# Designed miniproteins, single chains, continued (3), part 29

Each design is a single chain, and the fold is of that chain. pLDDT is the mean over its residues in the fold that is shown.

## One batch from the design tools (miniprotein)

Design m8981
Fold by ESMFold2-Fast:
Structure m8981 (fold): chain A 88 residues (1-88)
Amino acid sequence: SGSIREELDELIERAEKLGKSISEVLYEEDLKIVEEKAKKFGYPREELEKTLKSVEEIREGLLKLLDRMLELGSISEEEYERYRKALE
């Protein structure tokens, strides 16, 4: 099931195993996708890499998502703080 909560919990578990923030894990996944697209389509990697969100931009986007989830009552304030800390 593709709930945002389940995706965040899986990302936290993966990030802990790697000793990274979830934003760093997501950035590295985006980078791998760019590498695959560059090879498949013959585009310069550097040009595609410029379209990537930075780790900080990913963190900011996830914080906005968490704010929205809290506003909608999809997560508790305690869960919000837990997820927010995982982004650091």
Scores: mean pLDDT 79

Design m8982
Fold by ESMFold2-Fast:
Structure m8982 (fold): chain A 66 residues (1-66)
Amino acid sequence: MPKLPKSEAAALAVGSSLRIIALDLEGSKDVELLQEELKKMEEAAKQAGIEVPKSAVEIARSHGVK
């Protein structure tokens, strides 16, 4: 992930968490897509210095993401 301003990193972390939730609501079982979004969320949240939403992490893990 490229190094972004803190505000932009925070926006990406929120965006990826919402995508994980949206994929779950749509009934998607694409583990690879969920894994990529979880990774993006965690990297962006770390750059922003914010905590990741536990609900999004639990959703991804419930679909078999490591």
Scores: mean pLDDT 75

Design m8983
Fold by ESMFold2-Fast:
Structure m8983 (fold): chain A 68 residues (1-68)
Amino acid sequence: SELAERLVAETPLSRGQANALAGLMEMHGLENVDEDVLRKLMDALDLPEELFPLLLAVAERIRAEYLA
């Protein structure tokens, strides 16, 4: 997944974590992954809260590129 590759490249997520998060984001639809949805997906995957600002920034950038 292109989304998973970008998450691995731009965040400290492992390949497994990036694949899982990318899969959930794609299932929700990238247009629907706002701050609230991202927090819920991170909670579902037990991702550290400390990663939220970085993951939000990356998600917003990817969303802008895919949905522009």
Scores: mean pLDDT 81

Design m8984
Fold by ESMFold2-Fast:
Structure m8984 (fold): chain A 87 residues (1-87)
Amino acid sequence: SHMEKQEEAIRKAKELLEKIYKLFDEGAPKDEVISLIKQALEYAKEAMETPEGRALRIKALTILASIYNDSELLRKGLEELVKEEKS
């Protein structure tokens, strides 16, 4: 079902974010961390209809912005989330 797909996507995004935090703290190569963040964003996107999916997207974008030192990326992610909630 659609709900089961969203729950699975949330679970996978959470698992990826936990792995991302560990690798980032351990000083893993940025390219490896970025690849995992992109995967987490794809899973979070599958659950964007849920508050938890949207929160996971923001967390992933925040880590990505930290890696690139780019506040504009975080701003764009937040603006897209607000637009989707109002649509």
Scores: mean pLDDT 77

Design m8985
Fold by ESMFold2-Fast:
Structure m8985 (fold): chain A 67 residues (1-67)
Amino acid sequence: SLVERLAELLRRASKGDTAAAFELTELVLSLPKEEALKLLDELEARFADDPQAQTLVASLRALVESR
């Protein structure tokens, strides 16, 4: 599923995988705003105990909301 792919990319990006961070950003920004925000909400809940992942989700949310 798309959410599982995004979760795997977020996990890798939170560990310093820059390629995963770029792919995650591209996929999120390719989605309609409402769909992107729903997926980011799911990722935020799934990675609640990962501060680096939380920071990445917050950054992506800001980019999506600026559209």
Scores: mean pLDDT 88

Design m8986
Fold by ESMFold2-Fast:
Formats: C-alpha cells, sequence, structure tokens
Structure m8986 (fold): chain A 102 residues (1-102)
C-alpha cells in the first residue's frame, strides 16, 4: 500500500513524493515480487533519480533509473523493468532488492 511504502521509506531516512509512491505501488502490483513494499520503495527512488540512497550496487542501475524517469504510467514502469532484466540476464525478482524489507 502507499502508506506502507511511505512509512518504510521514512524508517530508512528517505523522502519520496506521493506521485512516485503511487506509480511504484501500481507497477509493483503487476510484477511477481516476494517483497512488494521493498520493491516499491526501490522503484520510487529510481523514479525520482535517487538510486544512490537505496544502498544497492547493481551494474547498469543508472541506466534503469534513466528509463524509469522517462515512464509516466505503471505499464511503462513494468515494461522498463522487464526490458532491463532481460537485457542483463536477470529475473525481475533478482533485479528488485529486498533491502527495505529487513
Amino acid sequence: SPEAVRETARRHGIELSDEAIELAVAAVSLLPVDHPVSAAVYLALLLEGQYEKSGVVLSGQDELEARLRAATTAEEVVAAVRAFAEQHGLSVEDLLPTVFAE
């Protein structure tokens, strides 16, 4: 939920816009993920150009951020995530970190 994403971000010292949270939550609902709140925090960070605050080290993460910053719909976010995962030989679950679920 948007409230769970906002609260999780706050616990990690992260400020996210309502627009980024809503778009990330909508996109995550269309993706097969075990930790949807953590995935949504990560996607919202990338949507706002703040991937460095995630603490995640992923090859090409800056490229993924650029693709997500161009997205305006949940479907575009999902398409960007899936395309990036395929190009880098990753599953969506491997791409979306659980760092905020801990």
Scores: mean pLDDT 74

Design m8987
Fold by ESMFold2-Fast:
Structure m8987 (fold): chain A 74 residues (1-74)
Amino acid sequence: SPESEEWHQRAAEALRAGDYDGAIAYAERAIELDPSYREAWGLLGRAYLERYAQTGDEADLERAREALRRAAEL
């Protein structure tokens, strides 16, 4: 949908800016609107991996794996 695409675009901008918290929140909003949006799941996974690289929070590694698995299934 156009709304899910707008949230995905915001997520991509946030990711480019190094705002991983924003990228995660915006990608989750895109997925809420369109759970089949493969690119949003992929971006969510990437955002979690980047945040994991900064913080070492293993919960983000697990979230990244799940998001990337969902993208691969779509």
Scores: mean pLDDT 90

Design m8988
Fold by ESMFold2-Fast:
Structure m8988 (fold): chain A 85 residues (1-85)
Amino acid sequence: AAADALIDRLIDELWPGNLTPEERAAVRAGVRAALADIQARLKEKNRTLTPEDVALARQILEDTRGRKPNRITLEAIAALVLAEL
């Protein structure tokens, strides 16, 4: 619930009114998969997200604002969601 709310907020900031319900569901699924993958990698390395990782993710989202979502965009959203949890 909390992660979905953060994902929806970021989607609305990046693509205000531009995604269909089906496209929104696909982006949410992609972000959830990326989030699980990031969490698994951090756990394997016994690490947490750094402020630098969060800053880079935010920069990626600003640079790609309004563009078609891709793997890099989904991973950046996942990193910001993880940082706010």
Scores: mean pLDDT 78

Design m8989
Fold by ESMFold2-Fast:
Formats: structure tokens, sequence, C-alpha cells
Structure m8989 (fold): chain A 75 residues (1-75)
């Protein structure tokens, strides 16, 4: 096992986790559950950051920014 292989496996799991948390955040917005939204949106950004994929992190941030704007939250 190389350190590169270990890093790639962990990156893939973090990518999947970020997308799952983003979906849960979108659902929380639709349900009006702001507490759950805050939890899931934070987890989505954290997982995307831990994945090392800067493009994914930017996409997650942009989607969360739009969700925040839909709730009247100013960045």
Amino acid sequence: MTIDQLFQDESEQNKQQSLINLEKAEKAVKEGNLRSYGSYSTSAMLSASMSGDKKLLEEIKEKIKKLDESLGIKW
C-alpha cells in the first residue's frame, strides 16, 4: 500500500460524502429545517475540502451560496 493509494481512496469517500450532505441540505431547505440545513451544508463543505478536489469544493460552495440566498442569508 502506498500513501498515494490511501489518499485517493479517502478522497473518493470524501467526494461521495460531500454530495450526500449537499442533497440533505437541499432537502432541509425545502422542509424549512434551518438547523439541519446548517449542519448538512457545513458537513458538505468540510467533506469537499477534505477530498482535495478544488473544483468540487467550489461547486459545493456555489450551490450552498445559492441555497443561502434562497433563505435570505447574505454572504
Scores: mean pLDDT 77

Design m8990
Fold by ESMFold2-Fast:
Structure m8990 (fold): chain A 80 residues (1-80)
Amino acid sequence: MQPPLVVVTGELTAALREHLSPAQIAQIVTELARGLAEGLSEDEIIARVKALAERQGLSPEQIEAAVRGVREMYATYRAM
């Protein structure tokens, strides 16, 4: 019994809010959703999110955490 994707996405968004502004979270979620809708590969979506985080001046650890989160969300979405 897997939790609904909407619940998982909501929890991730709330956790990211501790480190990112609501506008930055919205941008990341929009890029992820767009990539998924267009059928982009996991690596392509990760590359876009990583580039966005690097442009925002996030630390290497913050970028690594964001990439890991995207990988886990992508795997969950594609399994459904």
Scores: mean pLDDT 67

Design m8991
Fold by ESMFold2-Fast:
Structure m8991 (fold): chain A 90 residues (1-90)
Amino acid sequence: SMAIRKELIEAVSKLTVKLQKAGVLEGSTSPEELRERIEALSEAEQEQFKRVARGLAQAILDGVGLEDLPEEEKQELQKLAQKVLELLAK
């Protein structure tokens, strides 16, 4: 069966944690907890996860919520978002 690839899980977890630390996304979830949660998803939940991850990554590439961040931090977040989209394309 098509399990979500470990690289995608790691990229999404890293992006989510960095967005939370930057104040762009609410919450303070550990990277480990996020990985475990994603790994436990059913096949139907995996499809929903991929849709949500794609939407989040696209919003970050479009600069949504990044207006008040230093340019260097914005570029780092956008690089992670680009990696998430590349991993979702395969």
Scores: mean pLDDT 80

Design m8992
Fold by ESMFold2-Fast:
Structure m8992 (fold): chain A 84 residues (1-84)
Amino acid sequence: DDVERRHKELIEKGKRTIELLKDKSVPFEEQVKAAEEVKKEIDDFLATLRRVAPESETLKRIERELTEIVKEIDRLLAEREAAE
């Protein structure tokens, strides 16, 4: 319940951050700040789940989906840095 709610919130926040990173009108400093914030929230959530929750397909799915969001953020941020 709480896990699925937090997962959904992080996916939505991650997708909004990806949209922000694709917007060339947004200052690079704001893009970096938004990316760092969501990545920290995702890392903290995944670290907690790995430590305290028993292994399940739901947890594997959550880890996979959030890891893909982080990868896309890292890719877009690297492209933006190169384009500065």
Scores: mean pLDDT 80

Design m8993
Fold by ESMFold2-Fast:
Structure m8993 (fold): chain A 106 residues (1-106)
Amino acid sequence: MKEEIEKVVKALLEVVPREKLEKFLKELDKYVEGVDVLKEPNEEALQLLQLVKELIESDEELSSILSEKAREKLSKLPPPKNPLKAGEILLRQIGAEDLIEELKKL
């Protein structure tokens, strides 16, 4: 599990344009501040939030985009049960579906 998460996070940080990740995180920050992320009813949204936690814990620059309150809320989430699927959900959400094939090489 930990090794798969590290591989997916590293691949996302290498293949996704930083500007797309930064824009997505700015939009996500507003959402996370207003909700209880532990009670997210949508399983795909929950997996996405779990992966975002792993991304910001691995990259200080991306972490700085989120408010301290949003970071604290996300820090309570467990790791995604399927990191590869969570990565695919993220890529679809940010309009980078063309990069899904690169994640599948993991």
Scores: mean pLDDT 79

Design m8994
Fold by ESMFold2-Fast:
Structure m8994 (fold): chain A 78 residues (1-78)
Amino acid sequence: SQMQRGQQLADQIRSALSSITDNDITITASPTSITITITPRPGLENAVGQGIRSRLRSIGIDATITSQPGRITVTVNL
């Protein structure tokens, strides 16, 4: 089911990102998408976002990344 795929994918994303960031990561899975919220240090949003994009691409995941002051939101559509 999409929910089972979402949970499995969320676990893969958590494992991939835990190796590249010391920032707080929150992952929320839904039947249609996975949303990841990361709290980087101020001024590092673009650098951290680029690192996340590169890591997710390396494991075959295409994601939409939005950077705001103090927050990065990553969305993966299922």
Scores: mean pLDDT 76

Design m8995
Fold by ESMFold2-Fast:
Structure m8995 (fold): chain A 67 residues (1-67)
Amino acid sequence: MINEIILKGIKIMGEEGAPASVITAMALRAVGLYLEGKSEKEIIEEMARFARDHGLTKAAEYLEKLA
């Protein structure tokens, strides 16, 4: 489930015109949190905050609904 959510979030960010560097940073952060044993909810919340901080409103709204 979480892998599907991460991939969908990345796709939405790309569709919003996020540069590859921003997409890569978000993906690495999500993987890092997963390896640290953070819950799916915590990972999704961090991804939503990251998207919001980078002006990726559609990705942020998608992720916020899942948290």
Scores: mean pLDDT 82

Design m8996
Fold by ESMFold2-Fast:
Structure m8996 (fold): chain A 94 residues (1-94)
Amino acid sequence: SLEELREKQLRVAELIAELLRHEEDAERVAALARELEALGEGTADSLEEVLAGARKVYEAAKTYTEKAEASEEEKSPEEEIVLEAARKLVELLE
């Protein structure tokens, strides 16, 4: 459902933000990585790959929010959820 998708995407944004805020804390990074795996997001062979993935998601979120602000195109409900999560991720790290 759209509600379940929204809850999942917002939680993923929160976990990615926490990963990037605590990247030097290996135990916390490992715990956050397990929560992401439980949500079905990203299986990585190492904590360094988890952090690299988180950085890519953050960069994509910044680009996506900037493009969305410049675009007058109609968005699908799924795209609106992704945009909401991307905005939340950017706000948590600024």
Scores: mean pLDDT 79

Design m8997
Fold by ESMFold2-Fast:
Structure m8997 (fold): chain A 82 residues (1-82)
Amino acid sequence: MPTLEEARKYSNEELREKIKAGDRFAAEAALIRFEAEPTPENRELAEEALRVLARQEGNAHASAEEVPELLRKVLEKKEKAE
């Protein structure tokens, strides 16, 4: 059974596939990965992850509610950084 811990070990490619399939643990792992390493790839995965979490949970996890604000801040910093 896939768990969040297992999902955190996925490659970015595996996470992308699992997120497209609606895997909530893959979505959570993508958000955690982006928070730790805000790369363009991790950002894209995290954005898709938020969409999956919002659809599957009527009440999104507390982490999902916190991460959207963090994602926006990181994206803004990246856009301003130059």
Scores: mean pLDDT 64

Design m8998
Fold by ESMFold2-Fast:
Structure m8998 (fold): chain A 90 residues (1-90)
Amino acid sequence: MEAEKKLIEKAEEAEANLSPEAKEIVKKGEEMLKEVANIPDAEEAIKKGEEEMAKIFEELEKLEPEQQENVLTVLAVKSGEMAKAVRERE
């Protein structure tokens, strides 16, 4: 809805302002989200997502705070879209 559109717009701005290093972390996050989406068992998918996200956070700590915020904003929107798709599967 209106809040969702504003969040997507902020994520697009964050993505445009990503450094090359931050862009690589986002790409790894997207690959993780795709892998998790292909797991038929929702519980197994969540567990895999948590394990891979921990690795992403370790790489994120090496970035400047502004780039950390941009990566988290982009991944939060992508993660939200995926959670919505999983919920609609019933």
Scores: mean pLDDT 74

Design m8999
Fold by ESMFold2-Fast:
Structure m8999 (fold): chain A 94 residues (1-94)
Amino acid sequence: MKLSLSELRGLLERAERELALLEEEWQRVKPYMSPEEQAEADRLLAEARRLLAELREAIDNGDVDTAQALLERLAEVFRRLRRLLDRGKARMAA
């Protein structure tokens, strides 16, 4: 699957907004998470920030293949983070 640079820039902006929302949700859910879950969330957030920085660089360099690979990795990190935060939200509701 081949995306244009304009499409990749749009996906980057969307991913940056999603990370901001996940960081906000994490701050609300953090008191309901175990120390191990908090460490995992911190690790996933740090990884997401690094992947976004690398994605921006790949797009700026016109490296479509690298940008697409980074988007796939970022999507996996976001899926893991959402699952972790959903567990905390369930405890808040209980």
Scores: mean pLDDT 86

Design m9000
Fold by ESMFold2-Fast:
Structure m9000 (fold): chain A 98 residues (1-98)
Amino acid sequence: DEKAKEYRKYVTEVYEEIEERLDAIRTRAELRAFLAEVGLSASWVEEKGLDRKTILLLALGSTLAKLSQEEIKELVENSKSLEELGEKIFLKILEKFE
């Protein structure tokens, strides 16, 4: 129960930080710099035409679950919806919180 509260607080704080950072981005160069910092391939994100909500979830997974670019590509390719992608990423984060 205590551990679950700490987990939720931590994930929420990081989610809000990433969301604020993404909302502050106004140029393609700023987006590319952010993607490089969180370990995401800018060329792949641009080729796939990923929206900000998807980018946020992937950045969260990379930051909190330490997912590689290859693991992130696999999750995106094997997810049929943003909801399914989100569920898979949150499960990966939960596994690493231990």
Scores: mean pLDDT 82

Design m9001
Fold by ESMFold2-Fast:
Structure m9001 (fold): chain A 81 residues (1-81)
Amino acid sequence: STREILLRALEEAARRAKEELPELAEAIEGLTEAWLLAAEGRLEEAEARARELLARFPEEDLREADEAIVRIGRELVREAM
């Protein structure tokens, strides 16, 4: 199923992103948790997590972490299809 492929791709993308950017591991983990909450339809909890991340991390770090997850995740989805 598409949902199963996307969720597995997100988890694997986060793992690989943490290997590439170990200094951003906490930001990557936090963003991944927010995305997983959103994927489950838990939008209020996802929004709360996103606000915590914006308060805790510089915007530049969150952007770099997000870009890494998206890049790797897109590659994994393409390979799974």
Scores: mean pLDDT 83

Design m9002
Fold by ESMFold2-Fast:
Structure m9002 (fold): chain A 79 residues (1-79)
Amino acid sequence: DKYIEEVRRAIEEMIRAAREAGVPEDVLERLREDGEGTVELLREMSKTEPKEKFEKLARQVTERARGLAEKLRAEAEAL
């Protein structure tokens, strides 16, 4: 479950960065819903997929969310 927790934290950081960038609450709520759906999908995959495949996918989601947070912070600073 460590990988799922890391994904959750990365998504939370992305949403925080989006809020700081001035993204509307309506859009932030959709981002939370999408994030929760991603976490649920990863929980399902942790039961059915090989551990190595699950871990790679969880890391990719974490990296993607962190990358989006970084871009959102850069956009907020530039605007």
Scores: mean pLDDT 79

Design m9003
Fold by ESMFold2-Fast:
Structure m9003 (fold): chain A 93 residues (1-93)
Amino acid sequence: MKPSREPDELERTLLFLEELFKYIEEKKLLSEEELQKMKIKVQEYLEKGDYDAAVATALSALGFEPEQIEELLRLLREDVEAALERLRELLEE
C-alpha cells in the first residue's frame, strides 16, 4: 500500500496507542482501573513529547520485556503497520 504521505512521529504513536488500547479493551487484558491508570500515565508522556516513554509505559503494563519494547519502538519508527502486526504476534505467543 502506497500512502500519499507518511505520518509523522506523533501520528504514528497515536495510531499505535489507539489500536493497542482497543485491543486491550476487546480482549480484557487489563482491568478498567489498570487501563485508566495506564492511559493517564501515557497521556502525561505524550504531553511532554516523550513518545517512546508513552509507548513503553503501555507495553510495560501488559508485561512486555524490555527487549520486546525496544523491537516494537524500532518497528513503529519505520512502519506502524509492521509494529501493529508484531504486537499482535507477541500477544499470541
Scores: mean pLDDT 78

Design m9004
Fold by ESMFold2-Fast:
Structure m9004 (fold): chain A 82 residues (1-82)
Amino acid sequence: MVEEARAFIEAQLPAAKEELSKLELEELEEAKKELEAAIKSGLAKLAEQPLTEEEAEIAKLLLEAYEELLKHIEKLIEEKKK
């Protein structure tokens, strides 16, 4: 399961970045807000609920992927503001 989650994220992450690169400034700012809200909600849920080792590893992989996408969005916004 963890390995399947990792493979799925690795396959989807480049495609997600490519799609984000096609968005206009307003769409990127909206995507940033949604992703920041998802990360914040995810972190709050993790703090309140005990996780199995497998669940914790999957959650970590998802958070790392979301942080990577957020960083990419911030770079695109910076470039488009000029």
Scores: mean pLDDT 77

Design m9005
Fold by ESMFold2-Fast:
Structure m9005 (fold): chain A 58 residues (1-58)
Amino acid sequence: MPDTRYSTALSVPGVGPSVLEEMVKLEREKPIETIEDLQKVKGIGPGLAKKLAKALGL
């Protein structure tokens, strides 16, 4: 299964295990598909959301 998105997210400066845990929690409710969805993750501000969206191809 290509679950490379989490390893890609960890490669982004400012993303740590705590941010990944919050991403997983949000994905239990709905998929993270847009930059707006990334901003709903606790610990992700607008700047980090842009970096993550670019890295994830969103």
Scores: mean pLDDT 73

Design m9006
Fold by ESMFold2-Fast:
Formats: structure tokens, C-alpha cells, sequence
Structure m9006 (fold): chain A 70 residues (1-70)
């Protein structure tokens, strides 16, 4: 397994857990975006797809934190 494939697998696991949290919080659009990016990464573990999913994870965590503080 290449280092890129290992990184991609780790990001998918993190995103799957975050999808569950987002759905529980009512952030359905955020959860759907994460699913789409996971699918893209599964088809092609490119640097662009890794970067896109990483950014989406960061945005999802920010939104969840905002809801927790509200």
C-alpha cells in the first residue's frame, strides 16, 4: 500500500465518523458533501481529492463547534 493510499484511508475513516456527527446535528448538506468527497477519493486517491476532503472535514468541524457553542 502506498503512503498516499494509507492517508486516503485514514481521511475516509475520519470523514465517516464526522458524517454521523453532522447528521445528528442536522447538518445534512455537510454530511452529503462529505459522502460525495469520500466517493471521489475512492475512485481516485489523488492529491486534489485528498485536499478537497481534508478541507471539507475542517469546515464540518468548524460548523459543529459553532453549534456546540450556541
Amino acid sequence: MSPRERIAEGLKVQAEKLIERAEEAGLFDTAEKLRQLIEALEKDPSVDNITALSKAITEALRKLRELELA
Scores: mean pLDDT 81

Design m9007
Fold by ESMFold2-Fast:
Formats: C-alpha cells, structure tokens, sequence
Structure m9007 (fold): chain A 75 residues (1-75)
C-alpha cells in the first residue's frame, strides 16, 4: 500500500523527470536539431511513471504533461 510519504516522493521524482524533458526539448529547439531517440526515451519514462503511480492525481498530471510534450515535439 502506498504511504503518504511514498506519494510525496513520487511527486518529487516526477517533477525531476518533467523538468529534465522540458530542458532537453528547449535545448533541442534552440539548437535546431531534435534528438527524437532521447525525446522518445524521456516520454517513455514518463509513461512508465504514470502506469507505476498509484496516485490518481499524479497519473492525471503525468498524462497531461505527456500530451503537452508530444504536441510541442510535433511543432
């Protein structure tokens, strides 16, 4: 059973994953070269985090962020 402490840790770890992908995407856009393999690997990590998480609020947030980053990559 997930404890309150485990939920807080999951939110913190997710925050780090989201920030890393956002920074990578920004750097790629600024360089004019998209590293699709790295971007896909980061998206897959977020998808795995959403599946693993037992907190429905965290799952919703992660899924919304995945959709946002997929849209941004296609621009």
Amino acid sequence: MPSKEERVKEEMEYGALRTSLAALLTANKESGVLDMELLEKHLKKMEEFAEKSKDPEVKERVREDIEYFKEEIEK
Scores: mean pLDDT 76

Design m9008
Fold by ESMFold2-Fast:
Structure m9008 (fold): chain A 118 residues (1-118)
Amino acid sequence: MERFEEELERLERQARLISDEAVRQRLLELLRRLREIEDEEVRRELLEILRRILELSDRIQALELQIAVLKTIVRHGDEELKKEAEEEIKKLEEEIERLRAEIERLLAEAEALVEEAE
């Protein structure tokens, strides 16, 4: 099994790769506070929330990469391919907005959990 400190180091490394500065800073602060929590059940619940936020952040980064590829198609493709790429970009941007809203909800939940545990 992964040692608690080893898991935190891995999660901190993943958090540092997040392009959204505000989300990155909030995650790093939550990971720092998690290290100070002695209640094992609270730590498990907070870890589950933080893992979920990182999964959603990874999904956003993958979608942003897909959008970047589609934008090159829009720049250099034929008119039919450009239209299809633009429609796909719009769908991916809408998915990113939904994922960002879920991350914000989960960050607020994690922050509230830490404050109530103190």
Scores: mean pLDDT 84

Design m9009
Fold by ESMFold2-Fast:
Structure m9009 (fold): chain A 79 residues (1-79)
Amino acid sequence: MKAQAEEELRIAIRALEEALARAPELKTPIELTAAEFLVLAGRVEVDMARERGADPELVREAERRIEELREAIRRAEAE
């Protein structure tokens, strides 16, 4: 269970990193909606990983990426 939760969290972190690399280009409703869904999915994975005793460093990294993406979405929406 832990190993599965950690692998799922690593996949989520990778997806968040890819979204963050494209964050300056978030300008269409579809792109913003996709980024918002990724934030929501990442939050669920973080909660599950924490409950299953995943590596605290992985959890912290995922939470950091989620907050960075949320801030990028807020900046894009302000345009």
Scores: mean pLDDT 79

Design m9010
Fold by ESMFold2-Fast:
Parts: structure tokens; sequence; C-alpha cells
Structure m9010 (fold): chain A 65 residues (1-65)
């Protein structure tokens, strides 16, 4: 058993967020997001990928859609 889960590198977390956003949003809107913005949302949500995806989807729908 893994007693301490590995923390993915920031680039891996960004890719997970992009993959989940692509399930919810057109690729064109996801492609508009710079990696730095996705990382800022990850940091704001304690590196919780699902929470960052939910926050970014709300941001995109309010400001980019």
Amino acid sequence: RVVTPPIPEDDELIEQVRAKLLERLPAELVDMLPDSLILDFLRANNYDVDAAVDALEAFIREYLS
C-alpha cells in the first residue's frame, strides 16, 4: 500500500485539468486557457483537480462563452 501518495508535477496536473475540461467544453475554449491560468486555479483549490475543473468551467462560461 502507498502510505504517502505522490504529488503529480504541475504539468501533469495541468494536463489532467485540460482533459477533464475537454469532457465538458469545446476544445476551442480549453485551448484559450494558458497553462499559467490553469496552475493558478489549481493553487487556489489546493491542487484539487476536480475543484479546479469546476472553477475553470464556471470562469469560461461566465467570461469566454
Scores: mean pLDDT 75

Design m9011
Fold by ESMFold2-Fast:
Structure m9011 (fold): chain A 83 residues (1-83)
Amino acid sequence: GKVVEEIIKEFEELAKETKDPEIKEKLKGLVDRVSWLKSQKLYEEALELAYKGAYALAKEAEKIDPELAKRLRELAEKAKKAL
């Protein structure tokens, strides 16, 4: 529960900071889906989606915003360790 809440807050923070409209919308979509899984008490599924989604977004962000990509990889690893 707590780790999923922390990851959601960090994704929301990144979405606020991100200026690229496409990455911003994808981050918001990821927040929505992870939050929905958490609301259903599907914590492992929420963590797996956060892990895979953060890695996919990090790859997309790599050439646009390397600092965002680094933070997304760190969140992916945090989600993976909680599995």
Scores: mean pLDDT 86

Design m9012
Fold by ESMFold2-Fast:
Structure m9012 (fold): chain A 94 residues (1-94)
Amino acid sequence: MEEEFKEKLLEILEEVKKMVEAGADPQTIKDFFLKKLNEITKEVIEKYPREEAIKLFRKVGEDLLKLFNALDAGIPKEEIIRLIDETMEKIKKL
């Protein structure tokens, strides 16, 4: 159960990382990211107990919010990539 959730999040972050490396527009990256997160959120809420879903999203959500803020602040690509890698490490620990 947790492994499936981790795999989906890692796939999304890998795609976001590729978009950042390619120099995609911040709005395009954020729209893609939000769309994918909403899809996962719906799937998790439908399949799993609400408390468990909220707990997982809470822990990951803080790191994801930092990534969104970095995109808005125009932080260099190298730093954004580091934030993505850090977030992926935290997800693996879940």
Scores: mean pLDDT 76

Design m9013
Fold by ESMFold2-Fast:
Structure m9013 (fold): chain A 98 residues (1-98)
Amino acid sequence: MDPEKLLEYAEETAKSVAEAVPGLEAAGREAVAAGDRRKAAQVYAALGIELAAAELAKELAERSGDEKKGEEVKKLAEEAAERLRRAMEEIEAAEAAA
């Protein structure tokens, strides 16, 4: 596969995930605060899909071999992944307390 295309797909995926994170964090917090277990489960599933996309973006960036832009994309994807994992943990903690 073309390394330039791997980096392009990684960057587009990482940016898409990063853009989705604030809305999903807010939706998760709202569902937890309202005690809406169905909504929390729906947000949890969406967080999991975005986390998988962030992990894919990191792998594609690494496989691109681009040390400069690849590292920037990996950092963006990892920062998004950390926020997604935290939001998932908050929903898990609320479900465990119920």
Scores: mean pLDDT 87

Design m9014
Fold by ESMFold2-Fast:
Structure m9014 (fold): chain A 80 residues (1-80)
Amino acid sequence: SAAAQAAAFAAQVRAAHEQTGKGLADVKSKEVREKLKDSPEAVITLAETDKYAEAAALSLGEEAGEKVREQGRAKAEELE
């Protein structure tokens, strides 16, 4: 099911997030990456958000993906 697949994907992202804490980054948005160069925690949050947004867009449509990206950007700003 889509819900089970999304849950598995979230678990995968959290596992990748642990590795990203060692200096890896999976940020697709160049604008947000540029703003957050000084905060590794924010970069990690955005990498996780990009993966959640992609899953949401594929499962629930583009509007859901954009909403996830907006939430992640707001969270990343808190980590600045």
Scores: mean pLDDT 55

